# Designs tried in a protein design run: designed miniproteins, single chains, continued (4). Part 87

Each design is a single chain, and the fold is of that chain. pLDDT is the mean over its residues in the fold that is shown.

## One batch from the design tools (miniprotein)

Design m15210
Fold by ESMFold2-Fast:
Structure m15210 (fold): chain A 88 residues (1-88)
Amino acid sequence: IKHIELSIEYLGKAIEALKAGDIEKALEYAQKALDYLKQSGIDSPFAGLAIKYTEEAIEAAKAGDIEKAIRYLKQAQLYAVMAIAELL
């Protein structure tokens, strides 16, 4: 549970960094979120979708598509929350 909670926190930090134009910081936060999602050990469709959208957001940010990256990070955050809700 703590790993996926940390992932949600870092996804939020990545979104705020992108809004501030700090792409490098956003990529660091998004990678931390991805690492925590993978370490969570939660085997659910929602956890898998959170991982997928975080990976796609990282690729979008690297390509300079900031609007797409923010959209995908928000989707990843939603799915991470849903993964926790299913287990509680």
Scores: mean pLDDT 85

Design m15211
Fold by ESMFold2-Fast:
Structure m15211 (fold): chain A 65 residues (1-65)
Amino acid sequence: MSEKQRLEAEAGVYELAGAVYRRLGDLDGAIEHYRKAAELYRKAGNEQGEADARKQVAELEAEKA
């Protein structure tokens, strides 16, 4: 795989983990995993993936307030 494909695949794994933590009600765990996904999408140059992951973080942080 190219480096971009590898980073996007890793980001996808963190997104799936974030979704699982969110479903279990672990908002802190979900935020941590979505933040890591956003970082990996940024490194891959996937602006849409980064934006989507950051939106999940913002929504979860609002739920904690």
Scores: mean pLDDT 85

Design m15212
Fold by ESMFold2-Fast:
Structure m15212 (fold): chain A 66 residues (1-66)
Amino acid sequence: SDEDKARALASEKAKELIEELEKQGIKVLGYDGELVSPTKTRVTIYTEEGEKKYLVDAKTKTVTEI
């Protein structure tokens, strides 16, 4: 369930990040998420300007660009 919560939060945060990039006129090509621990997911957003990587921490509910 911690992993399910981490995946759900990462998906939600990825959608929010994509919406903000699209509002800025940046074309998003795709994204993926990889669990790095039961409570932390690395989100990679692929854009026309390159990759953007974020750490989503379900324990602290924080998103950090890496």
Scores: mean pLDDT 85

Design m15213
Fold by ESMFold2-Fast:
Structure m15213 (fold): chain A 68 residues (1-68)
Amino acid sequence: MKKIALVAAPDKELAEKLAERAKKEYKPDEIILAPGMSEEEAIEKAKELAKKTGAEVILITAAGDIKI
């Protein structure tokens, strides 16, 4: 199953640091950076992405990770 990591952070620098961590922990097939996206928007986007692609989506945030 295709695995996608969606990285949400208030700025690009933090998003890139979180993406590096996600690569090591989850080894996703694809990483999508969403700098400036709120946690609420990121959760909705992750759910939509999982539904449309059929992929396993993991939302990565500074507060923690959520498997969708």
Scores: mean pLDDT 82

Design m15214
Fold by ESMFold2-Fast:
Structure m15214 (fold): chain A 65 residues (1-65)
Amino acid sequence: SELEKAVQEFLEAIKNNKPYEEIKKTLERIFKLSNNNPVTFDTLKDIAEKLKNEKALKAIDELRK
């Protein structure tokens, strides 16, 4: 349920074009709850690419390093 809420917060942040730091915080929460699972990174990157959200793509790349 916490992971599901974190994913919903991320999707809402993307849809509403929230600032980079807010989008990054939603991603940090998802990655922490998923124990940095590579499948989670790949899935979220695919979503960000399809929605053409550059802030989310940049945040995912930064958090993966």
Scores: mean pLDDT 82

Design m15215
Fold by ESMFold2-Fast:
Structure m15215 (fold): chain A 69 residues (1-69)
Amino acid sequence: GEEEAAKKGGEYGKKGSEAALAGDLETARKHVEEARKIAEELGARSLGGGVALTSAGEAEKYIKEYEEK
């Protein structure tokens, strides 16, 4: 259901951030892509879509910060 998709989107974003902080940028990018896909399907203005989009954005920020080192 939509609630399961929303939870999964947040989980992918969180895993993306964790991977980026660990220096695994390939895994981080893969998780960000999944989170963004879920956000797009749910709509960014929905609660679940907003959570997935925000989580993906945080992971992308960590990826960028790691790349700049």
Scores: mean pLDDT 75

Design m15216
Fold by ESMFold2-Fast:
Structure m15216 (fold): chain A 101 residues (1-101)
Amino acid sequence: KKEKIEEIEKVKEESLEIIRTNPNPAAAFIRVVGLFLDLKLNTNDEELKELIEKVEELVLLYFKLKRAEEEGAPQEKLEELRKKIEEVEKEIEELKEKILK
């Protein structure tokens, strides 16, 4: 379980870097979704699958935030997205703690 959590964390970090550095949002999205699909296909543990889904949700929220920033969305919308990111990060930490027992 610990090794898989480390793999999930590495995919999260790689995905966030892709979102930050790739100028093509469609290409970034496809690559990120592909990384998480590969992770899910190689995982049979239900708790680890739930963790993967939560980390994917977090990464997609960062993608939405970057798009909103680039499109000049109102500060209120940017703050709403940041609050959701913080909430999902807390859920991920709680789930990791539960999995590691």
Scores: mean pLDDT 82

Design m15217
Fold by ESMFold2-Fast:
Structure m15217 (fold): chain A 57 residues (1-57)
Amino acid sequence: MSLEEKIKLAEEYARDLARINGVDPEKAVEYARYLVENKGLTPEQAAIAAVILAKAE
């Protein structure tokens, strides 16, 4: 899977998880993108971590 594909998938997962958890979807997407690009997390890991980080703000 390419980096671009991983980012897109992480953004999709983060948006869905944010929606069901009452978190700002755009904030979660921002974190998910960062985590895939800079920390090499899988899309699923990035999405979960992103929602946790977005909720903490």
Scores: mean pLDDT 83

Design m15218
Fold by ESMFold2-Fast:
Structure m15218 (fold): chain A 117 residues (1-117)
Amino acid sequence: GPPPREVLADLVPAPEVTEEQLLELERRILEVIERHRDDPEKALEEIREIAAEAGAVLVALSVPADTPRAEKVRRFAAMTQEAMAAGASVVDPEAPAAEVVEALERRLREIAEAERA
């Protein structure tokens, strides 16, 4: 669950920094996909590591859910996690890892566009 309010009072970042960290995580995931286009299995392994780091970052950057800025951050992070899970589940289980990675990349770009809109 989310960290207690007392911990959050000392760890609340500036909203701009929180958004930059989420955008950087998305950029890192897309960069991994690009670097490992010839090795989709390795791309998926590194993406899983980045997803785990994103969870830890969200815990560290958690703020009260009723804060509008924090709500945007939480929604973007949740959509990113959901997209990663959906990318793995909506692709045929017999499909090559390359197709799974491509579906995930497309979904992450959709999330980025929705956040900008």
Scores: mean pLDDT 54

Design m15219
Fold by ESMFold2-Fast:
Parts: C-alpha cells; structure tokens; sequence
Structure m15219 (fold): chain A 86 residues (1-86)
C-alpha cells in the first residue's frame, strides 16, 4: 500500500516528526520520498510494510498531539494523513 503524510504550516519540530516517520517507513523497506517546500512537508511511502504504515501513523498521531488538525483519506490502496496547523 501507499501511505502519504502531509504537514502544512509545519514548524521545525513538526518537520522533524514527519521526517522521522518517513525514515521509519524507509527502514521498514518502503520506497520513501520526502518533499519540503516552505512550511509544507510531504512524505510518500510506496510499497509500505506493516512497520512502515505504523511509523507513518505514529508520526501523524504525534502531530495531532502537538495541536495539528489531522484528516485521513483512503482511496484504494492509498491512505493520506494531512496535518494542518490550526
């Protein structure tokens, strides 16, 4: 499956969390791309294992605990988590 984590309005700590989620997915054997543009960070993990999915979900939950508004969207074998600074 493909897992995408997007953080918008991301401060430095949020960017670190998103990068850590991506590295966790990469370590679990996923094909990971990290893109940063200003205050937006997007991590895409293709062919994510169970461990990769859990790493991305853990990062998304950590952003929600920091006060980010978390939305999830599922389309086929793709799940997208979008964390937005309120």
Amino acid sequence: MTVVLVAEGADEKAKEIVRAGGEGARSAGGEVTIEEEGDKVTVTAKNASYGGVMAMLAAAVELEVLGYELKSEVEGDKITFTATKP
Scores: mean pLDDT 85

Design m15220
Fold by ESMFold2-Fast:
Structure m15220 (fold): chain A 81 residues (1-81)
Amino acid sequence: MKEELIEKAKQLIAEALEYERQGDYRLAGEHYEKAADLLEKAGELKTAGSLYRQAARMYRKAGDEEEARKLEEKAEELLKK
């Protein structure tokens, strides 16, 4: 159900924050991206867009410019509605 997707996304966000605090930007980006995917599936498009942007920022810090660019484009698409 939608509530299960949102709850799982919250857990992934908490894990992403811990990886970010540890400087593990690659794992932080992956967890923010997975959380965004679940929220997009749940219809929470604006929150998903914000998390894709956060994931892109993490990938950029990890040196993954190509992945960051793809997620920035996806975030802009969702944040435009």
Scores: mean pLDDT 86

Design m15221
Fold by ESMFold2-Fast:
Structure m15221 (fold): chain A 61 residues (1-61)
Amino acid sequence: SEKDLVEGAKNAADGYFKAGDYEKAIEILEGTAEQLRLWGWEEAAKEVEKYAEELKKKAEK
């Protein structure tokens, strides 16, 4: 489902972020959001994009 894909992307990104690979964490979220938009799942894509922005802010500290 849409929710399962969103949660999967967030979990994968969190794993990369905790490993110190901030660039990879952001890339997986942005790539997932693009794919979700291609499938017409706009709200799911926006949720993943918002999560990417939150991680970007954390990485700058």
Scores: mean pLDDT 83

Design m15222
Fold by ESMFold2-Fast:
Structure m15222 (fold): chain A 94 residues (1-94)
Amino acid sequence: NEELLKKADELYKKGLEAYKQGNYEEAALYFTVAAGLYEELGRYKKAAEAYYNAGLAYYKLGNLTAAMIYYERALELDPSHEKARAKLEELKAK
């Protein structure tokens, strides 16, 4: 579904823009919606990247529990996601 992929890409881009502006709550919402759409489309590496970025947004908000959940979600979808693994190991050590 080309329309759904375009929607996911648009939301992901809005998430990146919100994150750059320091609007981390808005960024987390855009990234999680985009990730869900990428999963529905079977785009697991894109979904993993979006979940990883949602985790980064929650980390910036001080919500470490949510950050860990989204880093774990990213690794479930892409076990080769080195950045998500590194962040998860860092948070588990604390």
Scores: mean pLDDT 90

Design m15223
Fold by ESMFold2-Fast:
Structure m15223 (fold): chain A 100 residues (1-100)
Amino acid sequence: GAKELLEKAKELIKKAEKLLDEAEEALKQGKYEEAIKLAKEALKLALEAMKLASEAIKLAKEEGDEELAKEAYEELLRAIGLALRAIGIIFDAELKMKQK
């Protein structure tokens, strides 16, 4: 049901956040290839979380669960933010790798 999709989205969001923190540390250390790899993995998880949260919103609305729909919207926005953060890390690292 909607709650199970939301719980899965939250797990993916938590994992993506950890990978992005690790990617930012790799970026600070000049480990650009590692930063790109971690950020790409985080981006994939964020996109999966966006899909699950979107599905949870639809199901919660159909079930009349306004509270669950609201929570799923908040997680969707969080996942979007993580996807943008991942894209930013990838571009920053790729640009720095080209500045030989």
Scores: mean pLDDT 90

Design m15224
Fold by ESMFold2-Fast:
Structure m15224 (fold): chain A 55 residues (1-55)
Amino acid sequence: SRYAEILEGMRKAAEISEVAKKAAAHDLGISVEELDELLKLPDEEAIEKLKELIP
């Protein structure tokens, strides 16, 4: 799904660098701390949160 692809992209960005992680958080309109919490969730819960942020 579109949201699963976005989640994988965000996880990869966070693995690449802190700068890339900050950019991903900014693109979603959330804080880096909120992004970190999102990425700690199981994929199913993370996707549900992404649907709320980017419908």
Scores: mean pLDDT 78

Design m15225
Fold by ESMFold2-Fast:
Structure m15225 (fold): chain A 75 residues (1-75)
Amino acid sequence: EAEEYEKKGEEAYKKGDYKSAGRHYKKAGDLYEEQGDYRKASESYAKAGVAYLWAGDEKAAQEYFEKAREMSQRA
């Protein structure tokens, strides 16, 4: 399931739908975090942050970069 959201995020990102990409990567991060896979959660949240930056949502980007850093500390 987490991998499926990661794939959806990649597909949306390649199509230039950065807002949808951010949402899918965020869901992947949430699911990896629930599974205790903090490394993959960190990577997915970082990708969400990048996607939100491209979407022009600087506040969401900041939130997910911070979450990625927090997850990295638990990995």
Scores: mean pLDDT 86

Design m15227
Fold by ESMFold2-Fast:
Structure m15227 (fold): chain A 88 residues (1-88)
Amino acid sequence: AVAPGVEITAISPAVGETVAAGQELTVTVRNTGDRAAVVQVEFLDEAGRVIARSAPVTVAPGETATVVATAGPEAAVVGEVVVTIEDA
């Protein structure tokens, strides 16, 4: 679920872009709320397989964080980006 006050400010690469094996994929988020949030990112390929999954990252109120996921050993095309945002 998306917590109120957490904004996604950038995603790289975008849906439809190709990622190389071992490439770092990033989602930048800003917590505009008054509570800490836990953010986790999954990049899925065109078949719904996970290309890259981040560790959970805690983002303090008022902070901007870059969440990093590393792609697996095969090149893939990004089909979907799933950003999970939970209260900490």
Scores: mean pLDDT 81

Design m15228
Fold by ESMFold2-Fast:
Structure m15228 (fold): chain A 67 residues (1-67)
Amino acid sequence: MEAELLREAIELAKLSEESRKLALELLDAGASVAEVIEAVAKINEDDALALELAYAVEKAIALGKAR
């Protein structure tokens, strides 16, 4: 479920091609949300912030559906 939310967040965040490719490769390799965001931050801090915000949005939507 967390991996699915992160995948949706990657698409929502509108990352650069490099950041998006790295994030998807790490997610497919089983990296945690924190590890993916940290790796993206090393190449583009703005993309990492966008990804964190997108993940928070996707998590909030998922919590709303659980009510």
Scores: mean pLDDT 81

Design m15229
Fold by ESMFold2-Fast:
Structure m15229 (fold): chain A 72 residues (1-72)
Amino acid sequence: DEVERLAREAEEHLRRAIEALRAGDLETAEEHARLAEEALREAVRLAEEAGDLERAREIRERVARLIAEGAA
């Protein structure tokens, strides 16, 4: 499942970005954030093209939750 693979890839990169940001490694944080955005954009695009708007929303919510957790 390409959509789930990309969504998982986005989550992994986002977790790495949050960890790097907390450690003060801005360069690593920026790189992983960029990769996470690319994977998320592609996962959402594929889900929407397949007509699965609920899945696209779920993926966005999963990523938003990780960002909120990292910001706390």
Scores: mean pLDDT 83

Design m15230
Fold by ESMFold2-Fast:
Structure m15230 (fold): chain A 91 residues (1-91)
Amino acid sequence: SAEELLRRAEELLDQAEEYLKRAREALKNGDYEKAKEYAKKAIELAREARRLAMEALRQSETLETIKRAIAVILRAIGIELDAEKLLEEAE
């Protein structure tokens, strides 16, 4: 169901945000290799969440579910952009 896909996508985004936090902490501590590792993991999880949310959007029959899917897609894009910026800062 669209609701099940969105729940899984939201869980993946929570994991992506945790990796993004770890990437920032690693970068602050001068651990550029760990910062890159965590940032790449955040991108991977956010991309998977975006794929699930886009699938949910295709299956959505209510305005409520459509709005939730769009919110998840936008959150995923934000995490991907933040993580890509961290990769650039880590060399």
Scores: mean pLDDT 90

Design m15231
Fold by ESMFold2-Fast:
Parts: sequence; structure tokens; C-alpha cells
Structure m15231 (fold): chain A 70 residues (1-70)
Amino acid sequence: DENVKKAIELLEEALKLVTNEEAKKLIRRAIILLKQGKVEKAIELLEKALKLVTNPEAKELIKKAIELLK
């Protein structure tokens, strides 16, 4: 799925900007779940990570990834 591939790319970019360790763990777990086809659970973890992320560019990348996965 092209949307899943693009979402993973956006999340890998976001990881470079995220400083919060819990948010990083949630995003990494979400990427693994996306690679396994577990999209709904990945979205749940990304929404949780979004509440912990302070960097505005990282927030936008995560939001775009979630939109692609809906």
C-alpha cells in the first residue's frame, strides 16, 4: 500500500526531530506495526505519541502520516 509506505517515510523523518523518549518508542512501535499490516493499532500509538511531541514540524509529519492511514 503506497499510503502505508509514505506514512512510514514521514514517521522516520519525524523521529529525527522528536526529543521525547516515550514518543520515540511509540513512533518506532507504530512503524513496526505498519510493516506488519496492523494499521489501526499503529494509528492509536501515533495519536498517543502526538500528545507528547512538542516540535511543530514533527507534529505535522505525524498528523500527515495518520491522515494517509485513515
Scores: mean pLDDT 87

Design m15232
Fold by ESMFold2-Fast:
Structure m15232 (fold): chain A 80 residues (1-80)
Amino acid sequence: MDERARRLAEEAAEKAKEAAKLAAEAQKTGDEELLKKAEELAEEAERLLREALELAPDEEVAEELRRIVEEAVAEAGKEI
């Protein structure tokens, strides 16, 4: 795997995880500013993952990069 692709996916995972936590908190508190921040982080995560996928040499690597982000979001759900 390209190390840059992996770093982009890991950065996307971190932002996606933070977005999921903020979105859950916004739903509990009704805080529209937290919801907006969650949306901005989710958009940034999607952009970074897309960049990582463009660097993937094949579908197997692309699936691994997607899994990194999906696992991070699943972990965030367990922490909430």
Scores: mean pLDDT 79

Design m15233
Fold by ESMFold2-Fast:
Structure m15233 (fold): chain A 61 residues (1-61)
Amino acid sequence: SMMDEVEELIEKYVEALKAGDEETAKKVEKELSRLMKKMSPEEQKKAEALLIRAISALARE
């Protein structure tokens, strides 16, 4: 599903941020943005919530 793809991209994004890989992080962010534009507003809200949780968890490490 599109949500499974979003979760995979968020995982890759967090891994890139942890590694300091700005190039990969930018590429994943672009892919995530494109995918989210194809989603319903409700699905976009869920994707945003997942991303916020992932970034918040990273900030606590």
Scores: mean pLDDT 82

Design m15234
Fold by ESMFold2-Fast:
Formats: sequence, C-alpha cells, structure tokens
Structure m15234 (fold): chain A 87 residues (1-87)
Amino acid sequence: MLEEVRRVGRELIEAVRRAAEAARAGDSAAMRRAAEEAERALERLVELLREALAAGDEETVKEALEALAEAYRILKENAEAIAAALA
C-alpha cells in the first residue's frame, strides 16, 4: 500500500503540474486532458487513503495527505491562470 500511495501521489502531482503548465500556455485541450488524469489519480488516492485509515496505517495516511496537500498547493498557486484558461 505505501509504495502504491507514493506512486499514485506522484501521478496526481505530475498531472496537476501539467494542467497548470498547459493553462499558463493557453492550451485548453492539454489542460483538460491533464485535469482528467488528475481526477482519476485523485479518486484512486482517496480510495487508498480510506483503506489506510481503516487499517490504522498512519505512515501511509500521512504520505497520502502530503501528496494531496502538494497537489492543492500547485492548484492554489495557479488558480488565476486556470480560471483565465476556462473563461
């Protein structure tokens, strides 16, 4: 589980970075594709987080929350560019 959470967390962060980069470049199609990838990775990470919580696996929970926090930080820092790309 820990290795899978780390892998999925990286996938989420990379997809969010690609979406932000596409938004800054004005590439709405690339941004939408990256956003879809980020949504799928987020769903999977949330499922793994629920499993880790049920198992009492505090280390895995911590790493999943850290990946979510990093993804949110990237989105927050690029919120203006993303909003502009959607307008």
Scores: mean pLDDT 85

Design m15235
Fold by ESMFold2-Fast:
Structure m15235 (fold): chain A 73 residues (1-73)
Amino acid sequence: MDQIIQEITERGRKAKEEFGLPQAATVMAKGAIDANLDEQGLQQIGQALVDLGLPESAAQSIADSLGLEIKSS
């Protein structure tokens, strides 16, 4: 799990450098869904989004939405 989160975070960082924060958030969200991350993993993705420059409220909303999407699938 930690390795997958690191890979998702690294892809997000590269997407931010090339395309900006919205693309980084999209790439990381897709990675989290594809990896079927648990609640702990989604919180780590949320923190990584904050570290990349997203507001805490936006990062938390993304993490919460991803948790609902994964659980309802």
Scores: mean pLDDT 78

Design m15236
Fold by ESMFold2-Fast:
Structure m15236 (fold): chain A 101 residues (1-101)
Amino acid sequence: SPRRERARELAKRTAAVVAGEAQEGYDSSPETREKNLDRAAERARQYARQLPTVEEARLFKEELGRILDRMIEQAPPELQKYLREAKERVLAAVDEVIAEM
């Protein structure tokens, strides 16, 4: 489905932001960590707002959750806590956008 392919592509882009920030910032100060989590959440909100329908935003959430779950399972223990917090924040951001639609 072209809609699912678009949702999956945006989910991969969001997950790449989370992965990059986790690798470089998971052991940073609480202030830096919070800024990184806020940036990931804002990116998820921006991508969700680009989607024309609630159905596509829900597909984006599904694909994003799936990618992040796999990322958490494959991550070293040190990154798992950061990745779980990032997942919670980005999925909540998508839910906020869905609620506004």
Scores: mean pLDDT 84

Design m15237
Fold by ESMFold2-Fast:
Structure m15237 (fold): chain A 57 residues (1-57)
Amino acid sequence: GALHLLAARHDNPEAVELAERLLAEGGSEEEVAKRVAEEFGISFTGALNIVRALLDA
């Protein structure tokens, strides 16, 4: 949802930007989450929550 996306943008703006780019390139939810987690050193669950917030917005 939009509120979760706003929180993610505040806390991890670069991670959100990468997730948006990878989704725009046709990346799957799980592949985008995995890439974001690896790039920023965050948990897969945390990255997946960012990806899902973007898709729900």
Scores: mean pLDDT 79

Design m15238
Fold by ESMFold2-Fast:
Structure m15238 (fold): chain A 71 residues (1-71)
Amino acid sequence: MNSEEFQREILAALARMYAEIGRKLAEKGDLDAAIESYRKALELAKEAGDEELAKEIEELLKEVEEKKKEQ
């Protein structure tokens, strides 16, 4: 058994963690930090091959980027 399946699970878990951090930062109004956290989450989700998670994070990232433009 190679660790490929385990690596994908770890990457998906890290993606979810960074997405949650991004959400909390966005709620606090730290939009720059939220964008960086979501970008890391998106990269990790793509590496994990989790298309559904990647799409969800991409939508959250886009919402925060639009919010920053409004300020």
Scores: mean pLDDT 83

Design m15239
Fold by ESMFold2-Fast:
Structure m15239 (fold): chain A 68 residues (1-68)
Amino acid sequence: MESPREKLLRLIGEILRIIGEILDLERELEEAKKKGDEEKAKELEERIKELEKKREELMKEMKSIPDL
């Protein structure tokens, strides 16, 4: 079984990775909007929303770890 500390470190790592992905996609979204690529902008917005939901779930999991 994963220790509370190991679980916390793993979740933090996953959250940071997702935040990085969101930032990259937000930059791509800004570029797509500047180019008038509405279809790509919509796809990027949907991907960002999915990653934000996953980040929220991981944050909730992290807060549920005992003895923090």
Scores: mean pLDDT 81

Design m15240
Fold by ESMFold2-Fast:
Structure m15240 (fold): chain A 82 residues (1-82)
Amino acid sequence: MEELKKKVKELGEFVLEVARRHGLTPEQIERLKELMEKAINAESKEEVERYLGQILDELIRAGLPREDVLAVAEKMVEVLKS
């Protein structure tokens, strides 16, 4: 869990950087921060996976380019392997 939480935090920094770079609104950024905090404070791997899925859904709804959505998804898979 400790290594998983570290990777989730690093993923969160990447997600927020990508979101800001693509001009997501302050409201959208706040929603992503809320989901990321929930993922970081998750007590199980299943709970982490659930919140990461919700983050990916929010990025897709916000209209992120396919290449950036795929980059985030690839990092999420990497996190869940730990």
Scores: mean pLDDT 82

Design m15241
Fold by ESMFold2-Fast:
Structure m15241 (fold): chain A 78 residues (1-78)
Amino acid sequence: MEAEKLIKEGEKAFAEGDYEKALEYYSKAIKEAEKAGDWKLVAEGLLNKAQVYAAMGDLEKALELIQKAAEAYEKALK
């Protein structure tokens, strides 16, 4: 519940062009999702962070986050 709200807050910040704020919300969402064992939400948060880094031109960090999201999805498939 809280992780999903944090993802939506991050999406709002990203739409407003506030990349720093978006990353903060997504990072909080990932931590809450990890505590809950919700690996699908962890993957979603990581993909959203990757989009922010790509928008900022940091393609290396974006790719790293995409790889981490794939790993989280693998855990969700069990």
Scores: mean pLDDT 85

Design m15242
Fold by ESMFold2-Fast:
Structure m15242 (fold): chain A 57 residues (1-57)
Amino acid sequence: ALPTPVTPEQEKQLLEVIKITNDALEGKISIEEAAKRISEITGVDPETVKLGLEGAL
């Protein structure tokens, strides 16, 4: 079982975020575009998302 409270819908959102992050790390999209897209999915501020992506690089 996943740590609660992760719903199947949130799981799908996380998988999309991971895919976008990987695309950015591979240079397929910009970090700024990835941060914006992830922000739209998660509701987290794009600036905060960008910091997370930079930490993953």
Scores: mean pLDDT 74

Design m15243
Fold by ESMFold2-Fast:
Structure m15243 (fold): chain A 90 residues (1-90)
Amino acid sequence: AAEGEAIGLTATRAVVAAEPYVTAGDLEKAKRVVAEILAEALDAEVVGVEVSELESDGFKITSVTVTLRRDGREVRLTLDLTPAGPRLKA
C-alpha cells in the first residue's frame, strides 16, 4: 500500500526515472532504477524485484513490485510503470 505523502513522492520519482527505460523496452534497467530509488529513499534493503505486464483495454500495462526489508520487516510496493500516453478507448 502506497500511503503517505513522502512515499508517494518517492514512487512518482521512481516512475519518472524508469519511464525512458520502459519506453525503450529495457525492463531490467527500469526494474533496477525503481528498486535503487525506493531502497535509498526508505533506507531499506532490496530483497526482490518483479516486473509484470498485462494488457487491458488495448493498452499494455507494465508494473514493478519491489520487496524491501527494513527493521526486520518486509514491505511490498507495486508501481505502475506504463509509459505516458492515452489510457482511454480510441
Scores: mean pLDDT 71

Design m15244
Fold by ESMFold2-Fast:
Structure m15244 (fold): chain A 62 residues (1-62)
Amino acid sequence: GALPDMEARLPAIKESLIAIAREKGLSQEIIDMIRAARSVPELLKAMSKLGDEINDLLEKEK
């Protein structure tokens, strides 16, 4: 199923998201939430806040 595959890839997904977050200048709070996530549901909560932060940055760049 999709969930076991995502959990197996969780460390790689977290590394990719942290790299993107640093490149986009996202807050350390969001980066720390991604790093602290131990499961797919916890990562999804971090990603929800990440999406809000990215959207705010995109609005400010205009």
Scores: mean pLDDT 71

Design m15246
Fold by ESMFold2-Fast:
Structure m15246 (fold): chain A 86 residues (1-86)
Amino acid sequence: EEEEARALAEALKDYFPELAERIRKNPTPSTVANAVTALSLRAVGALLEGNYEEAQKIADAFRKAAELGVEFMKTIADDIEKALKE
């Protein structure tokens, strides 16, 4: 669980460095859940606003997290990418 928080922080460091630092300093399930929820809502907002670059950036970050061991992030990344292509 702390391993998942660290993997998520590592994945986010190149995309959302401030959020990555926040997770790294407080590696709890609640922090991970809040970060995933916030970024998912941001991705939805970006899609609605036509900001496809931001949505893709979030999808890329989640895919990186899945590759680093946060497996459930793969499904979320796939869903965002599917929404981008529709």
Scores: mean pLDDT 81

